# Designed miniproteins, single chains, continued (5), part 85

Each design is a single chain, and the fold is of that chain. pLDDT is the mean over its residues in the fold that is shown.

## One batch from the design tools (miniprotein)

Design m18932
Fold by ESMFold2-Fast:
Structure m18932 (fold): chain A 98 residues (1-98)
Amino acid sequence: MSLQERADRLVRLMREAARIAREAAKRTTGDSSRFARDVARGLERGAELVRLAAKRGDSDAVDKLQQQTRDTLLYTADHLREVDPESSRRLQQLADEI
């Protein structure tokens, strides 16, 4: 898989994860809602960074962003496990695809 193809795939997964996090924010309240909203914003910003890194041919930056994204999705899934099990499961599945 080329660097551009890897980056395009990662961006798609990050945007899907951001949508799941936004839905989790709507289904939860208080700290969990705020956390999920912040995660969604972080994933959208991260997707832009992945696109810029790939445009520059920076494979190391894409690899680091891929690992950071996977870790973020696993951490978010764990945090949402009891308050929104459906979003937790979906984020865990996306992390496995990264």
Scores: mean pLDDT 90

Design m18933
Fold by ESMFold2-Fast:
Structure m18933 (fold): chain A 77 residues (1-77)
Amino acid sequence: MEEIRRAVERALIEAGLDPEDARAIADYVARLAEEKGLEEALRRLNEFLDRAVEQGLLDRETAERAKKAVEEALKEI
């Protein structure tokens, strides 16, 4: 869990998310990965980021960068 959380948090911060938001999202993704597996956690993260863009809370470029960064980070685990 902790390795997934750290990898996701780092990837989100590097993609341009606020550190506090990145930490909260990383906690959520790590818990989902532990309970339901990495594939489901990534799917739900992608849905969350898409909704954030639709609500004007995040720009599309940052969301796409975050999706790619998290997917690449999790491939190394």
Scores: mean pLDDT 82

Design m18934
Fold by ESMFold2-Fast:
Structure m18934 (fold): chain A 92 residues (1-92)
Amino acid sequence: LVPVEALRRAGREAVAEIEADEESRKVAPLVRKAFEEAARLAEETGSLEDAETLLRGAAESLEAAGYKKAGKILREKAERAVEEARRRLEEA
């Protein structure tokens, strides 16, 4: 199984950080859904590629909509989580 716990943990951390920011708070549900869908895709496909693409698209959409801080948080958390999951796959 793809180690999706890194993605789920990153989603929880990103949502908590975004909810702490008054301007970004309103997009926290979108960020939560993006990480949940990314984890599901990784589990179903056995690949992180689709999950990474989905999370990148979500970050870009938030930034384009003016939620630069939320987009940056999502991007940074997603990059670390995908890298961690890849390392765990190589160790398996």
Scores: mean pLDDT 82

Design m18935
Fold by ESMFold2-Fast:
Structure m18935 (fold): chain A 86 residues (1-86)
Amino acid sequence: DKEKRLKLAESYFQRGKKSDSPILAFYDLSTAAALYLDLNQPEKAKEAVQELKKKIPKPEKILQRAYNTLKSEKSKKIVKELLKML
């Protein structure tokens, strides 16, 4: 359900923005960005990546590591698009 997935993405985005923990902010904001990309919402995905950059120095290193460890081609494409937004 697209509406449920959009609501889930918004929940991760808001939680990530409020998080004082860099690791939790990374998880929540990167999850929101990935969900927004899968839902064809690239502007919202870019907003999540911009919030991620504010909370975490060199988020590209963490995303590059994720790309190398993921086995799914769909997941790799999402991470590659997130890397382009950095």
Scores: mean pLDDT 77

Design m18936
Fold by ESMFold2-Fast:
Structure m18936 (fold): chain A 99 residues (1-99)
Amino acid sequence: SMAEERELAARVGEALAEALRTGDNSALLATVREVLRWAGMSEEEIADTLARLEESWASGVDRLVAQLRELLGWPADTPDEEFRALLAERYLEAARAVR
């Protein structure tokens, strides 16, 4: 259902915004679990995928933030907290737009 897809997309955006703003990825991991179930992944495959995501989360987030800074031409000396807050607001705006 398109409505279910839009709701999942909105929840992913909200969970990403929370993880970027607070450093707490628990809502994001829970939402990713729901997306993977919706996609038809088995509970074993979901558990393995989430474990790998958790293991690489900190380095993965740092790489993503660095790549987005470069792509957007964002000043390298701008504090990460400020840039993450701006990204979080954009994800929240996107979540509101798809609902």
Scores: mean pLDDT 78

Design m18937
Fold by ESMFold2-Fast:
Structure m18937 (fold): chain A 116 residues (1-116)
Amino acid sequence: GEEAAERAERGSLAGGALGAEIGAGVGATSAGMAAGAARHMGPRGGEAGRRGAEAAGRASERAHKEGAEGGARGAREAGLGAKRAGEEGGGEEGREAGRLSARGVAGGGETGEAFG
């Protein structure tokens, strides 16, 4: 029991900050993917994708600033916001842009949660 608890404590201290940085990085990547998709979509789908990417980028930056404890939560919230924006604005193309953005940021959130 004691060795496992000691390992968990060490991982928590080091992994929290890494989780926040990974969340921020994945959020930025998701924003880039959504923006890229938006360039190839019709005006409505493209607009929804761009809004999703922007929201993901802002939430990812906020998660990084909040530090380790906020990293995983911020990344998940950014992904969900991007997905919702795509679904509301863009039909199939907008939903795909939002889904790609949400998948990337959610992955960062899962990683941050495991470390933080």
Scores: mean pLDDT 49

Design m18938
Fold by ESMFold2-Fast:
Order: C-alpha cells, then structure tokens, then sequence
Structure m18938 (fold): chain A 64 residues (1-64)
C-alpha cells in the first residue's frame, strides 16, 4: 500500500538522521568542555528520534 511505502521511506530518513545525531552526541561527550546540560538536551533529541523510529516500525508491522 502507499502508506507502507511512505512509512518505509520516512523510516529510512529517520534512521539516517539518527545516525548523524548519534555521531554529534558522541563528539559532544568526547569533549570534556561541553556543558552537561547540552549533552542532556542532545540525549533527549536522540531519544525522541529513537522513539519515533520504534513507533514507525510498530505501525509498519501492524500493516503487514
């Protein structure tokens, strides 16, 4: 269905975005001068993206 294809395309985009966000977070954590609050905020962004991906995967499984 068109919905399955749309979810698959968006999932690929979200996975690519997550990879970039994880790389950014790793760089921030490697820098001891990065404020703890900035690391926490980036962890929240990464966590939110992970939740979005898992919800999309769940919906995709329900449509199969």
Amino acid sequence: SSLIEAIQQQLAKEEADLARLREQLAAMKADPTTPELKVLLMEIVVGGTEITIEQMKKRLAELE
Scores: mean pLDDT 88

Design m18939
Fold by ESMFold2-Fast:
Structure m18939 (fold): chain A 90 residues (1-90)
Amino acid sequence: MTEEVLREDLEALEESARLLEEEAERLLADENVSVKELVTLYVAVQLLAAAADFLASQSKDEELKRRAEELAERLREVARRLKEKIEELE
């Protein structure tokens, strides 16, 4: 892929991550949240993190690669918080 296409893909992943992060904060603050809702979001966050890691592996641009790696790390932290909440409710 061209670096321009990878940049556009990263911007789309960053926007998707923002929406998933907003949803995660909402669910983590909800005392009545279901395990199913948390697991569904956890899977979505993990898939997005994997997509960011893949984009990082495809890029030759150091800045784009760094941004994608930072996004993947940020998403893994969200997944960790969701997993802790799931384990707490079991």
Scores: mean pLDDT 86

Design m18940
Fold by ESMFold2-Fast:
Structure m18940 (fold): chain A 91 residues (1-91)
Amino acid sequence: ITEKILAESDKGVENLEEMKKTDPEKYEKFLKEVKEREEELKKFAEENPEDHLGIKLKTAEALAEIARELGMEGLAEAYEEEARRLREELE
């Protein structure tokens, strides 16, 4: 399910692939943090099953926050940009 959450961001997937090759330790830390937020994201999706854009936005925001906290600047920027785009689509 962590992999499914990450796959909801196309731009994030490309950055994660690069990170796995360049810094596997940071990649592992990122996955652990994502797994901790996993239950919160699942619950939001279960409560809002018809809000596909809202689910994607919530996921992108969470991933951006985790990446920023871990110093993964490229990943944080990618997810922050996706969250910005999704907010525009919701309005």
Scores: mean pLDDT 71

Design m18941
Fold by ESMFold2-Fast:
Structure m18941 (fold): chain A 88 residues (1-88)
Amino acid sequence: SEELKKAFEQGRKNLEYGKEVIPERAEEFEELYERALKTKDKELAVGIVGNGAGAVALLHEKGASEEEMEKALEKMKEQLEELEEKAK
């Protein structure tokens, strides 16, 4: 339970980092986070979304192309969709 709380805290911190660095994607990141909370494996899903948002933010800070950032975002969405399938 302590580890669970830490996982949610870390996932949210990574999501907030993404929203701060790329405010134009803040709404999309929030929607992905809400989807993660509806999965059966919420801890893993929150980690995937948080890590994904953080990775996109890091790419942005390094001056990566829009294509590279979109590819990273697509990968995160694919992983989230796999977890959503486990709900039923």
Scores: mean pLDDT 84

Design m18942
Fold by ESMFold2-Fast:
Structure m18942 (fold): chain A 88 residues (1-88)
Amino acid sequence: GPLDALVAELQARRDAARAAGDAELTALADDLLADINAAKTETDIAKLIGRILRALGDRLDAELAGDAERTAVAELGLKALMEVMRSK
């Protein structure tokens, strides 16, 4: 489904970042993957919204910095969190 495809793409970008030695991008992707996994079992809607807003903030910060790869990783995480929210 859409969530599985987004998670697979995020994992692929994390693995590419790790192979490139980009520790900050790897950490961002790992944090987003952890948030997505936590969101799947989260029953507190306010906490789910908080995770989505944090991912949105990361995406906007990356976009303003002109970092295309960080923007892509944050966008994938945001889309995945929104898919989890739609399933609740």
Scores: mean pLDDT 88

Design m18943
Fold by ESMFold2-Fast:
Structure m18943 (fold): chain A 64 residues (1-64)
Amino acid sequence: MIDWKEVALALATMQLHILLKAKLPVEEFKREAERFKERAISMGADPEEVDRLVKEGLEKAEKL
């Protein structure tokens, strides 16, 4: 069976990677991160795991 929690988390991880590669301004990155966080959670991702990914992504975006 497909574990939709893992799929949702993987999709969120891919989106984060794409956003980081696009080198968006930090404020745009924050808005996009909030959108994919909501989407991933609605698809069954663990909120704590998604929050961790968003936090890591924001730290990387700030260093760009």
Scores: mean pLDDT 73

Design m18944
Fold by ESMFold2-Fast:
Parts: sequence; C-alpha cells; structure tokens
Structure m18944 (fold): chain A 114 residues (1-114)
Amino acid sequence: MDELLAQVIAVIKSPGRATLVLPKELTDKLQKSKLLVGRLRRVAEEFGAEFSVEGTADNPVYVIRNERGEVRINLVSGVVVAEGDPRLVAAVLLTLLEEAEVPQSLLDRIRAAV
C-alpha cells in the first residue's frame, strides 16, 4: 500500500508521460465494478475531456483525453499511462482507487499530496 501511494503521487506529479501498474487485487475489483465506466465518464465530463474505449471487448483500454492531458487504463494488464494535467490525472486515479475499495485514509493522503 505505501509503495502504491508513492507511485500514484509520482505519476500525478510527473512532468511527462508516466506509467503505473495496478496490483491484480485492485484490477480484479475494478473489472467487476458496474459503476466504473459511468464514474470515468463523469470525470471526463467535469474536465471537458473525451471518454472513449479502445482495444477489444476482452481487453478494453479506457481513454480520458483533453487538450491538457490523457489517461489510458488497461485493467487486464493493470497498466495505467498518464500524461499532462495533474488535476485530471489525480481525478482519474482517485476514481480507480476508490472503486477498487482502497482505504479512505490512503485516498485522503493522495488528495493532500496533490
């Protein structure tokens, strides 16, 4: 958990393209979430970003992109690639961690750090 916290904060604060690999326990929860896609769409709407799904039905890549940044999420591999606006990146990553049922105390520490 402490390693995940440090990696998430580092990705949000990255001046360029950064990659995070989510643990399998979190990706398993996210893949079972019926609310995740709806929540990602709401984050995109809030930031004036486009939400799209690339890849295949068995290996979807969720993309949130605007003029200021992009986040790409592959829940099968656990790979998240983020670039640009730290507020957009933080909002997307916090949404993933919250849907994966990461403890509120850890989410609050990420919010305080960014």
Scores: mean pLDDT 86

Design m18945
Fold by ESMFold2-Fast:
Structure m18945 (fold): chain A 87 residues (1-87)
Amino acid sequence: SEADKIIDEFRDKLVEELQKIYDEAKKNNLSKEEFLKRVNEALDKYRQEIEEALKDLPPEERQRALETVDNDIKIAKEIAEKWLKER
């Protein structure tokens, strides 16, 4: 679907942004608080950009796409929390 293509493009961008945050955290020994702040800011941006990109799509397609995005955000947060415990 058109929504799936939009999600895939923004998801790839999010993965690159999160990787930079992880690399910065390792290189500069960022605090747990600063790391989580940067992760949450990246995820908030991802959510907002997709919501804007999907605004003209049918309500049912938009809702399903946003549920996928919310699941992506949940998984990304769980991965970040797990990484902090292993650090």
Scores: mean pLDDT 86

Design m18946
Fold by ESMFold2-Fast:
Structure m18946 (fold): chain A 66 residues (1-66)
Amino acid sequence: SEKIKKLRDALINEDFETVKKLLLEFGASEEQAEALIDFIKGKREPTPATLEAIKVINEKIKELLK
């Protein structure tokens, strides 16, 4: 999937603006997207919002692999 490839490339390049945009497109809230980005940057321990962002990514991957 093009969107999953864009997310992967953005994460590798530390393009967190693109990561946030893609997470919002996948259905994550701004709070969930920021929580995941802060966790990836090592600024924060995982929170419930971080786990919900991961769940959104997993659900989108399952949808796109159909």
Scores: mean pLDDT 80

Design m18947
Fold by ESMFold2-Fast:
Structure m18947 (fold): chain A 83 residues (1-83)
Amino acid sequence: MPVFVPRSEEERELLENGREFTRRMDELAALLEAARAAGITLSAEQQKQLQELLAEAVRALAAGRLEEAFAHLEEARALVLAA
């Protein structure tokens, strides 16, 4: 198994938060696949908004703004569910 040993608590937190972010991204990807399988198609406007929300989530994560990153992922999920 890939193993790493973080030297600081900041590195450990960053890695753990990265894993949680990835897990939530995987959940969103699964939701998008389920929507496509159900014949739900996002409009060009919804696709643009989804891309923008995902970009903001990644930017927030990179800046260490975890609650904002997760909030953007939840907003992206709500957008897909509203389609």
Scores: mean pLDDT 77

Design m18948
Fold by ESMFold2-Fast:
Structure m18948 (fold): chain A 74 residues (1-74)
Amino acid sequence: MVEELIALLKELTPDAPEELWESHEADLRRLGGLSKEEALARFETMVEELRRMGLLSDEQAAALIARARALIEA
């Protein structure tokens, strides 16, 4: 699950620097100890922050949240 979420971020933001994802990988790995609901909420917060920073479009953010929900509910 966590590696799949990291892969989705990299796939939908190919122009982002690798250093950005190194930081977010640490945050995503902390999700491994949370409930599915808590993990999804934390991931949605991270995606929203990336959108506010201009690193994600509204469409990319919505796509990431939809895919993360599907992965967490699987």
Scores: mean pLDDT 72

Design m18949
Fold by ESMFold2-Fast:
Structure m18949 (fold): chain A 64 residues (1-64)
Amino acid sequence: LSDTPAAVRALEDLLKDPSLSERQKAAARRLAEQLSTLPPVLDAEIEVPELTDEQNARLRREAS
């Protein structure tokens, strides 16, 4: 799914709908579980490795 957040939101809305049968809710839950197992979108944490590399360079210079 290209738009994972919107898909998750739509599935939650389906689960809240009291007019749906338990069969339909079960199908929606399975889809939500499948989306939950997808890798994260890569948030701010992706930047941490770059900062770590710069800090390592500083430590090497201090060790000299």
Scores: mean pLDDT 59

Design m18950
Fold by ESMFold2-Fast:
Structure m18950 (fold): chain A 69 residues (1-69)
Amino acid sequence: MNVLENLQELAKILGLSASEEITEENAQQILQLYASFVQDPAKKEAIQQYIDASEYELASKELLAYYSK
């Protein structure tokens, strides 16, 4: 629920909201996609660790912080 709101905001920041509707079923896939765009390998790995631990809210917050600068 909180993850979906964070992912909607991320999609707007990245200009991807028009390409895919964000749902609970695709939230993990969208997190993986957004993590793949992270340029810093260490930050990318940290976000991936959150995703692997099913800490999707923490992963989405870290992505928001990263892309918001």
Scores: mean pLDDT 73

Design m18951
Fold by ESMFold2-Fast:
Structure m18951 (fold): chain A 111 residues (1-111)
Amino acid sequence: STQEFIDLMIEVAREMLKESEGDEKALFETVLRVLERIKKERPDASVEEIVHAVLSAAWLFAQINDKEKVLEAAIKLLKRVYERAVEAGLDPETIEVIKKALEDVEFLLKQ
C-alpha cells in the first residue's frame, strides 16, 4: 500500500517534470528528489509522513520562489496524484490523506 503510493507519486512527479518549465519544473525536481530519498532511506514511512515531507518541501521552496506559482503547481501535482490513486484503487485511508493535503494547500494559496 505505502510502497504503491510512493511509486505512484514518483511516476506522477516524473510526468509533470517533463511537462513543466521554470519554477514549476524546479518544484517537481525537488519533490522527486524528496520522494526518492524517502523510498531509499525511510521505506517504513507512512502515507501521511510521505505527504507531509512533500508539502514541507513545497512550502519551503515557495518561500524563496514565486509562492503563488509554486503552490498552484503543488495543487496540480496533488490533483493528478488523487486521480491516479482513485483509478488504481488505493486504500480509502490513503485517498483521504491526499484529499486533506489538497484542501490544506488550497487554503494556504487563498491566504
Scores: mean pLDDT 85

Design m18952
Fold by ESMFold2-Fast:
Structure m18952 (fold): chain A 71 residues (1-71)
Amino acid sequence: SSIAEQVREILRRDGEKLLKEAQRISETEGLPLLTALKLLLMERYGFSPSELNRADSAIREELERLLKKYG
């Protein structure tokens, strides 16, 4: 979908910085890493919860790739 494509492009471009911020939020707030990443995508890029739920598979795949590359 167009939302999944937008998320993949963002995480390809900004993924290292977003991962580091999501990890900090996850550790400080006691949230799952995926939840922290979704909150950042909502706050900084204006995605709704329903849009991110439709793109959930793409977000999970991108998060796994980022963790293997930068984690």
Scores: mean pLDDT 88

Design m18953
Fold by ESMFold2-Fast:
Structure m18953 (fold): chain A 81 residues (1-81)
Amino acid sequence: SLDDLFAEIARLLEQIAPHLTEEQQRLLLQAYTLVTDPRASEAQLRAAIATVEAVRATLPEEYRPLADRIIALMEEVLRLR
């Protein structure tokens, strides 16, 4: 379900948060807000995913798998909407 996807994304965001800068945390929170917003357009959801991909590129290699999982779950949200 979408609720299960949102819960798992939130859990992974909490797991990665201590390893992020304040700016990276802000960007990921904005992306999460768009992905969970039932009013968000497909274009806004795709922009949110692109934001997470941009943050992923700035992360140390050891944290990229967590970002990859977040991206995959956001892609699944996009597929179900």
Scores: mean pLDDT 88

Design m18954
Fold by ESMFold2-Fast:
Order: sequence, then structure tokens, then C-alpha cells
Structure m18954 (fold): chain A 75 residues (1-75)
Amino acid sequence: GPPLVLTEEEKKEVEEAGKKGAKAAEHAVELLNEQRAKQGRPVLSDEQKQAIIEKAAEAGKQNQIDEIVKKKLKE
């Protein structure tokens, strides 16, 4: 089918979901690095942290898109 066309409200929901995912991942990575340091294990690099945060943001956006699609398919 054609690409999913989102309303302005739905686009905002997707963007907000991405930001929420990124913030959650940033916090989780900070806690993980504190635990790893406390255990004498190597901490995650800045590149590894950034990759995790970006992946979480994209996952948050995709989850919100999936929820919007499910609602649109309920006819």
C-alpha cells in the first residue's frame, strides 16, 4: 500500500514518543555505566551510548506508528 500519511497530531505523537525513548535510554545507559564502573567493568564508549540512544528513539517512533496503524485498521 501507499506510505502511511500521518496527521499533524499523529506526527507530534511520533516525535514525542521518539524523544521519550531517547531520554529513557540516556538514563538507562547512565545507570548501566555506574553499575559497570562499580563492578570494575569497562564503561560504554560515547559512540556506544549514542548508538543505543538513537536506536531507542527510532524504536519509540516505530512503536507509536504501529499503534496509529492499528487504530486506523480498526474499521
Scores: mean pLDDT 80

Design m18955
Fold by ESMFold2-Fast:
Structure m18955 (fold): chain A 88 residues (1-88)
Amino acid sequence: SMPSISEIHEIILEAAKELGFTDEQIEKLKNLFEKMRTSSLEEIDKIHKEIYELFGSDENIEKVVDLVAERLGLTDEQKERLLANLKK
C-alpha cells in the first residue's frame, strides 16, 4: 500500500534536511505542508508554487523524491506521481 500523505511529508522534510536545506527552509516547508491540510483548491495551487520556489529547481525536487522513494520503497509509478505533485 502507498504510505500516508503525513508519512510522505515527514520523509520529504528529512530528505530536504539531508540535502542541505537550512532549518529556516525546513520550517517553512513544514508550515506549507500543514497549510495544505485546511486549504481550498485555489490556496493549494499557491502553496505548491511556494514549495517549488523553496526547492528552487526541478533538480532539487528530483533529488528529494529519489531519497523519499529509496527510504519508503516506492515503485517507479508511485515516484512519478510524487514528482508530478511537487512539480505541479
Scores: mean pLDDT 78

Design m18956
Fold by ESMFold2-Fast:
Structure m18956 (fold): chain A 72 residues (1-72)
Amino acid sequence: PIDMQAVDDAMRRIQAAVDKIAEENNKKHPDLYKQYQEALQQAKQARKQGDLASAEKYRQQALQLGQELKKL
């Protein structure tokens, strides 16, 4: 059994922290930030449709782009 509320709360905190950093980067590098958001959206869409393979692929791509934004 998974504690859904605990997991959901943890994910919300992580997403808020990432969004704060991403918002800062949007002012400096809008093109990269747009690609990052698109990858996140694709990952969420794929997961909702049950396409776990595509969801994992897009999630990994979003992480890669997020790391690039932090470096810049």
Scores: mean pLDDT 68

Design m18957
Fold by ESMFold2-Fast:
Structure m18957 (fold): chain A 115 residues (1-115)
Amino acid sequence: SLIEEAGKALGRLMAATAVLEGPDYAETLLNQAVEALKQAGASDEDVERLRKIAREEYEKNLPKFKSLTPEEVARLRRQAAEEFRKAFIELAKKYGASNTPGGVAAGGALGARPP
């Protein structure tokens, strides 16, 4: 499902971000994604499902990513950000949200998508 795809990508993005920038930035990404999903018209059930999947994927990948070089983690973060962006745009469209390029997938408190 799109929720599962978005949640898994978000969890990996959070894990990479926690390793490179710290856990507070990972929590900011989760909060931004949750708020964007609510604004797109998602049900509370779908929001909680995304949060659960992202948290599980984050916890699963965090120790693995801590064992990698910063360069390898940065590449994984870029890949996860692209996967999350694509899945989130498709998910938002299914809730009837207008096409909102940029800002919806990531970029709130962090200002820009990771390199």
Scores: mean pLDDT 80

Design m18958
Fold by ESMFold2-Fast:
Structure m18958 (fold): chain A 59 residues (1-59)
Amino acid sequence: SAAEQEAVARTERLLLERVDDIVARLRAAKAATDDPEMRANLDDGIAAVRARHARLLAA
């Protein structure tokens, strides 16, 4: 139904906004640090968040 399609679209939009916010925060943290170990951990975190997001979009 149109109501179900709207509910799905709204949920997807909220998930996209949250993922973008999380990625932006991780990127800001990476830009703010000069520690190579912390940068590597943040890169791994960004990759993990993006991989989960890609799976959600594919579902």
Scores: mean pLDDT 78

Design m18959
Fold by ESMFold2-Fast:
Structure m18959 (fold): chain A 67 residues (1-67)
Amino acid sequence: MAEEEADRHLRKAVESYQAGNLGEAALHIRRARELAGWSPQELLDRLKELSPDSIKVPTYSPPEPAP
């Protein structure tokens, strides 16, 4: 089922993220979203279940401060 394939992509994303490869992780997350149609919040919940360690590291990229 497509959802099962999406879950596999999420697992790959978590592994890539832990390896320090943010680009690969982002691509796998995008694939999972397209396959399962999960919302960003659903994605986060699934990622947290697969690997809470990746969630412990906040990697937010806020917009550049405007002059």
Scores: mean pLDDT 68

Design m18960
Fold by ESMFold2-Fast:
Structure m18960 (fold): chain A 59 residues (1-59)
Amino acid sequence: MEFTGAVKVDKSMSVEEAIEKARAAALRIGGPEATIQVDEEGVKMLRESVGVATATAVL
């Protein structure tokens, strides 16, 4: 199963903080056994233009 977590990002938030929050959201849905995939390139782009970061949890 695949789950995607999304986090709203403000301009004061670092890329690392956005990634961690998205990862935590995906892990909450997929559980501790899930493999978490983070779109780091997408997070950097989203931080500048739309303010949302995503991560995907794969079981």
Scores: mean pLDDT 63

Design m18961
Fold by ESMFold2-Fast:
Structure m18961 (fold): chain A 82 residues (1-82)
Amino acid sequence: MVILTEPGPRAELILRGELTDHDYSKYKVIILGRERNPGIERILKENNIDYTFQKVEPGQFQAVIDELKKTEDIELINLRPI
């Protein structure tokens, strides 16, 4: 499973870089964010990648990630580095 965390202004650039080196089309992808990001969703659709969006409140991202890690082998990609 691939987790894309908190899409921000650089999210499209980061995702395009990841997809240059990795094929995620066979993976279950989850976008965790405070709100949906149409640019990220467009890139995933263009690359024929199945995804789901899960809304997460500020300060709850780590708790959601830790819960998912209990049942899934997780690749974590941060789409909002500062």
Scores: mean pLDDT 78

Design m18962
Fold by ESMFold2-Fast:
Structure m18962 (fold): chain A 68 residues (1-68)
Amino acid sequence: VEVPDELIERAAEAVRRVAKELGVEFTDEQIRDLAETVVATELAKGKSDEEMVEAAERTMREIAERLK
């Protein structure tokens, strides 16, 4: 099944917000790539739109913790 562009944009917005909150310097390209990867992975698992966005936020927080 195709990955909806709308879901990728929603996940990217969530990732961008979390990155700003945590002071992580990510480019728009890095944010979009992360969002697309997470959405594709969670969609393959049959997760809901809300779960995909939450997974993207959690992944960003985990990355931020490792960058300290």
Scores: mean pLDDT 79

Design m18963
Fold by ESMFold2-Fast:
Structure m18963 (fold): chain A 85 residues (1-85)
Amino acid sequence: SEIEELIETLRTPRPEAAEAWRKALELINKGEVTPEQEVRLLIAANPDLSDAAKALIALRKGLEEEAREYAKKAGVSMEEIKAKL
């Protein structure tokens, strides 16, 4: 139905992710962000990401401690996250 499509569109973070990512790219290009801030901006741009996906994003940027916190929230081990690199 049209209402179900609207709900799915509103749940889809693509427009918000694109706008937030555009702002994040501007800050990154200015050298005004740390790797931790870059990860947080990327996650904020994609609010439907699972905690496991957030852990993987943080780990890919070398942020083991932040990745561990997301893995803990997801109920998965760091070894499971590392296996998805």
Scores: mean pLDDT 70

Design m18964
Fold by ESMFold2-Fast:
Structure m18964 (fold): chain A 86 residues (1-86)
Amino acid sequence: VEELKERLLEAIRKKAREEGASEEEIEEGVKKIRELLDALAAATSEKTFEEFLREATAAVEAGSGEALEAVAEKYKEEFEKALALL
């Protein structure tokens, strides 16, 4: 799971750099996303978390905002549970 988690974070860093974010902005964003991912892992099953990481990574790597929105909608209940843990 850690490998999939780091792959997602690397994809996010790459996408943010392509969109002109500074390294400071990227690291601050990644820190917040890592905290959310840790909360999400606690809020869901390992299988659901792995499925989320695979789908989110694919959407980020594809650069598709529509795919990212679809992933967010699919996992919205899990995200609400995760946010309640933060």
Scores: mean pLDDT 79

Design m18965
Fold by ESMFold2-Fast:
Structure m18965 (fold): chain A 95 residues (1-95)
Amino acid sequence: SAEEEFEKLFEEAVKALNEAQALLEEAAKLGYLKNPEIQELVKRLDELAKEIAELQEKAKRGEITEEDVRRLKRNVEEIKRLTEEIKELIEKLKK
């Protein structure tokens, strides 16, 4: 069902956001949070976190649609992509 599929994707979204947060904490310790490219990635992650929060509120009302499930899946994929970009940028800055 759309509700069960949403719940699994929501758990995956939370995990992906937590992984991104751990990398940003590492970047902070290394002094890289002032880097403009990292700041742009942080801004996009914040936007995605807000969209996921909106979808969670919709789920609490029992109003989740198949389009909402597709949107959450796209958001999870984008968070994973941004997380890899942050990793690559941190490694580049260490050189």
Scores: mean pLDDT 86

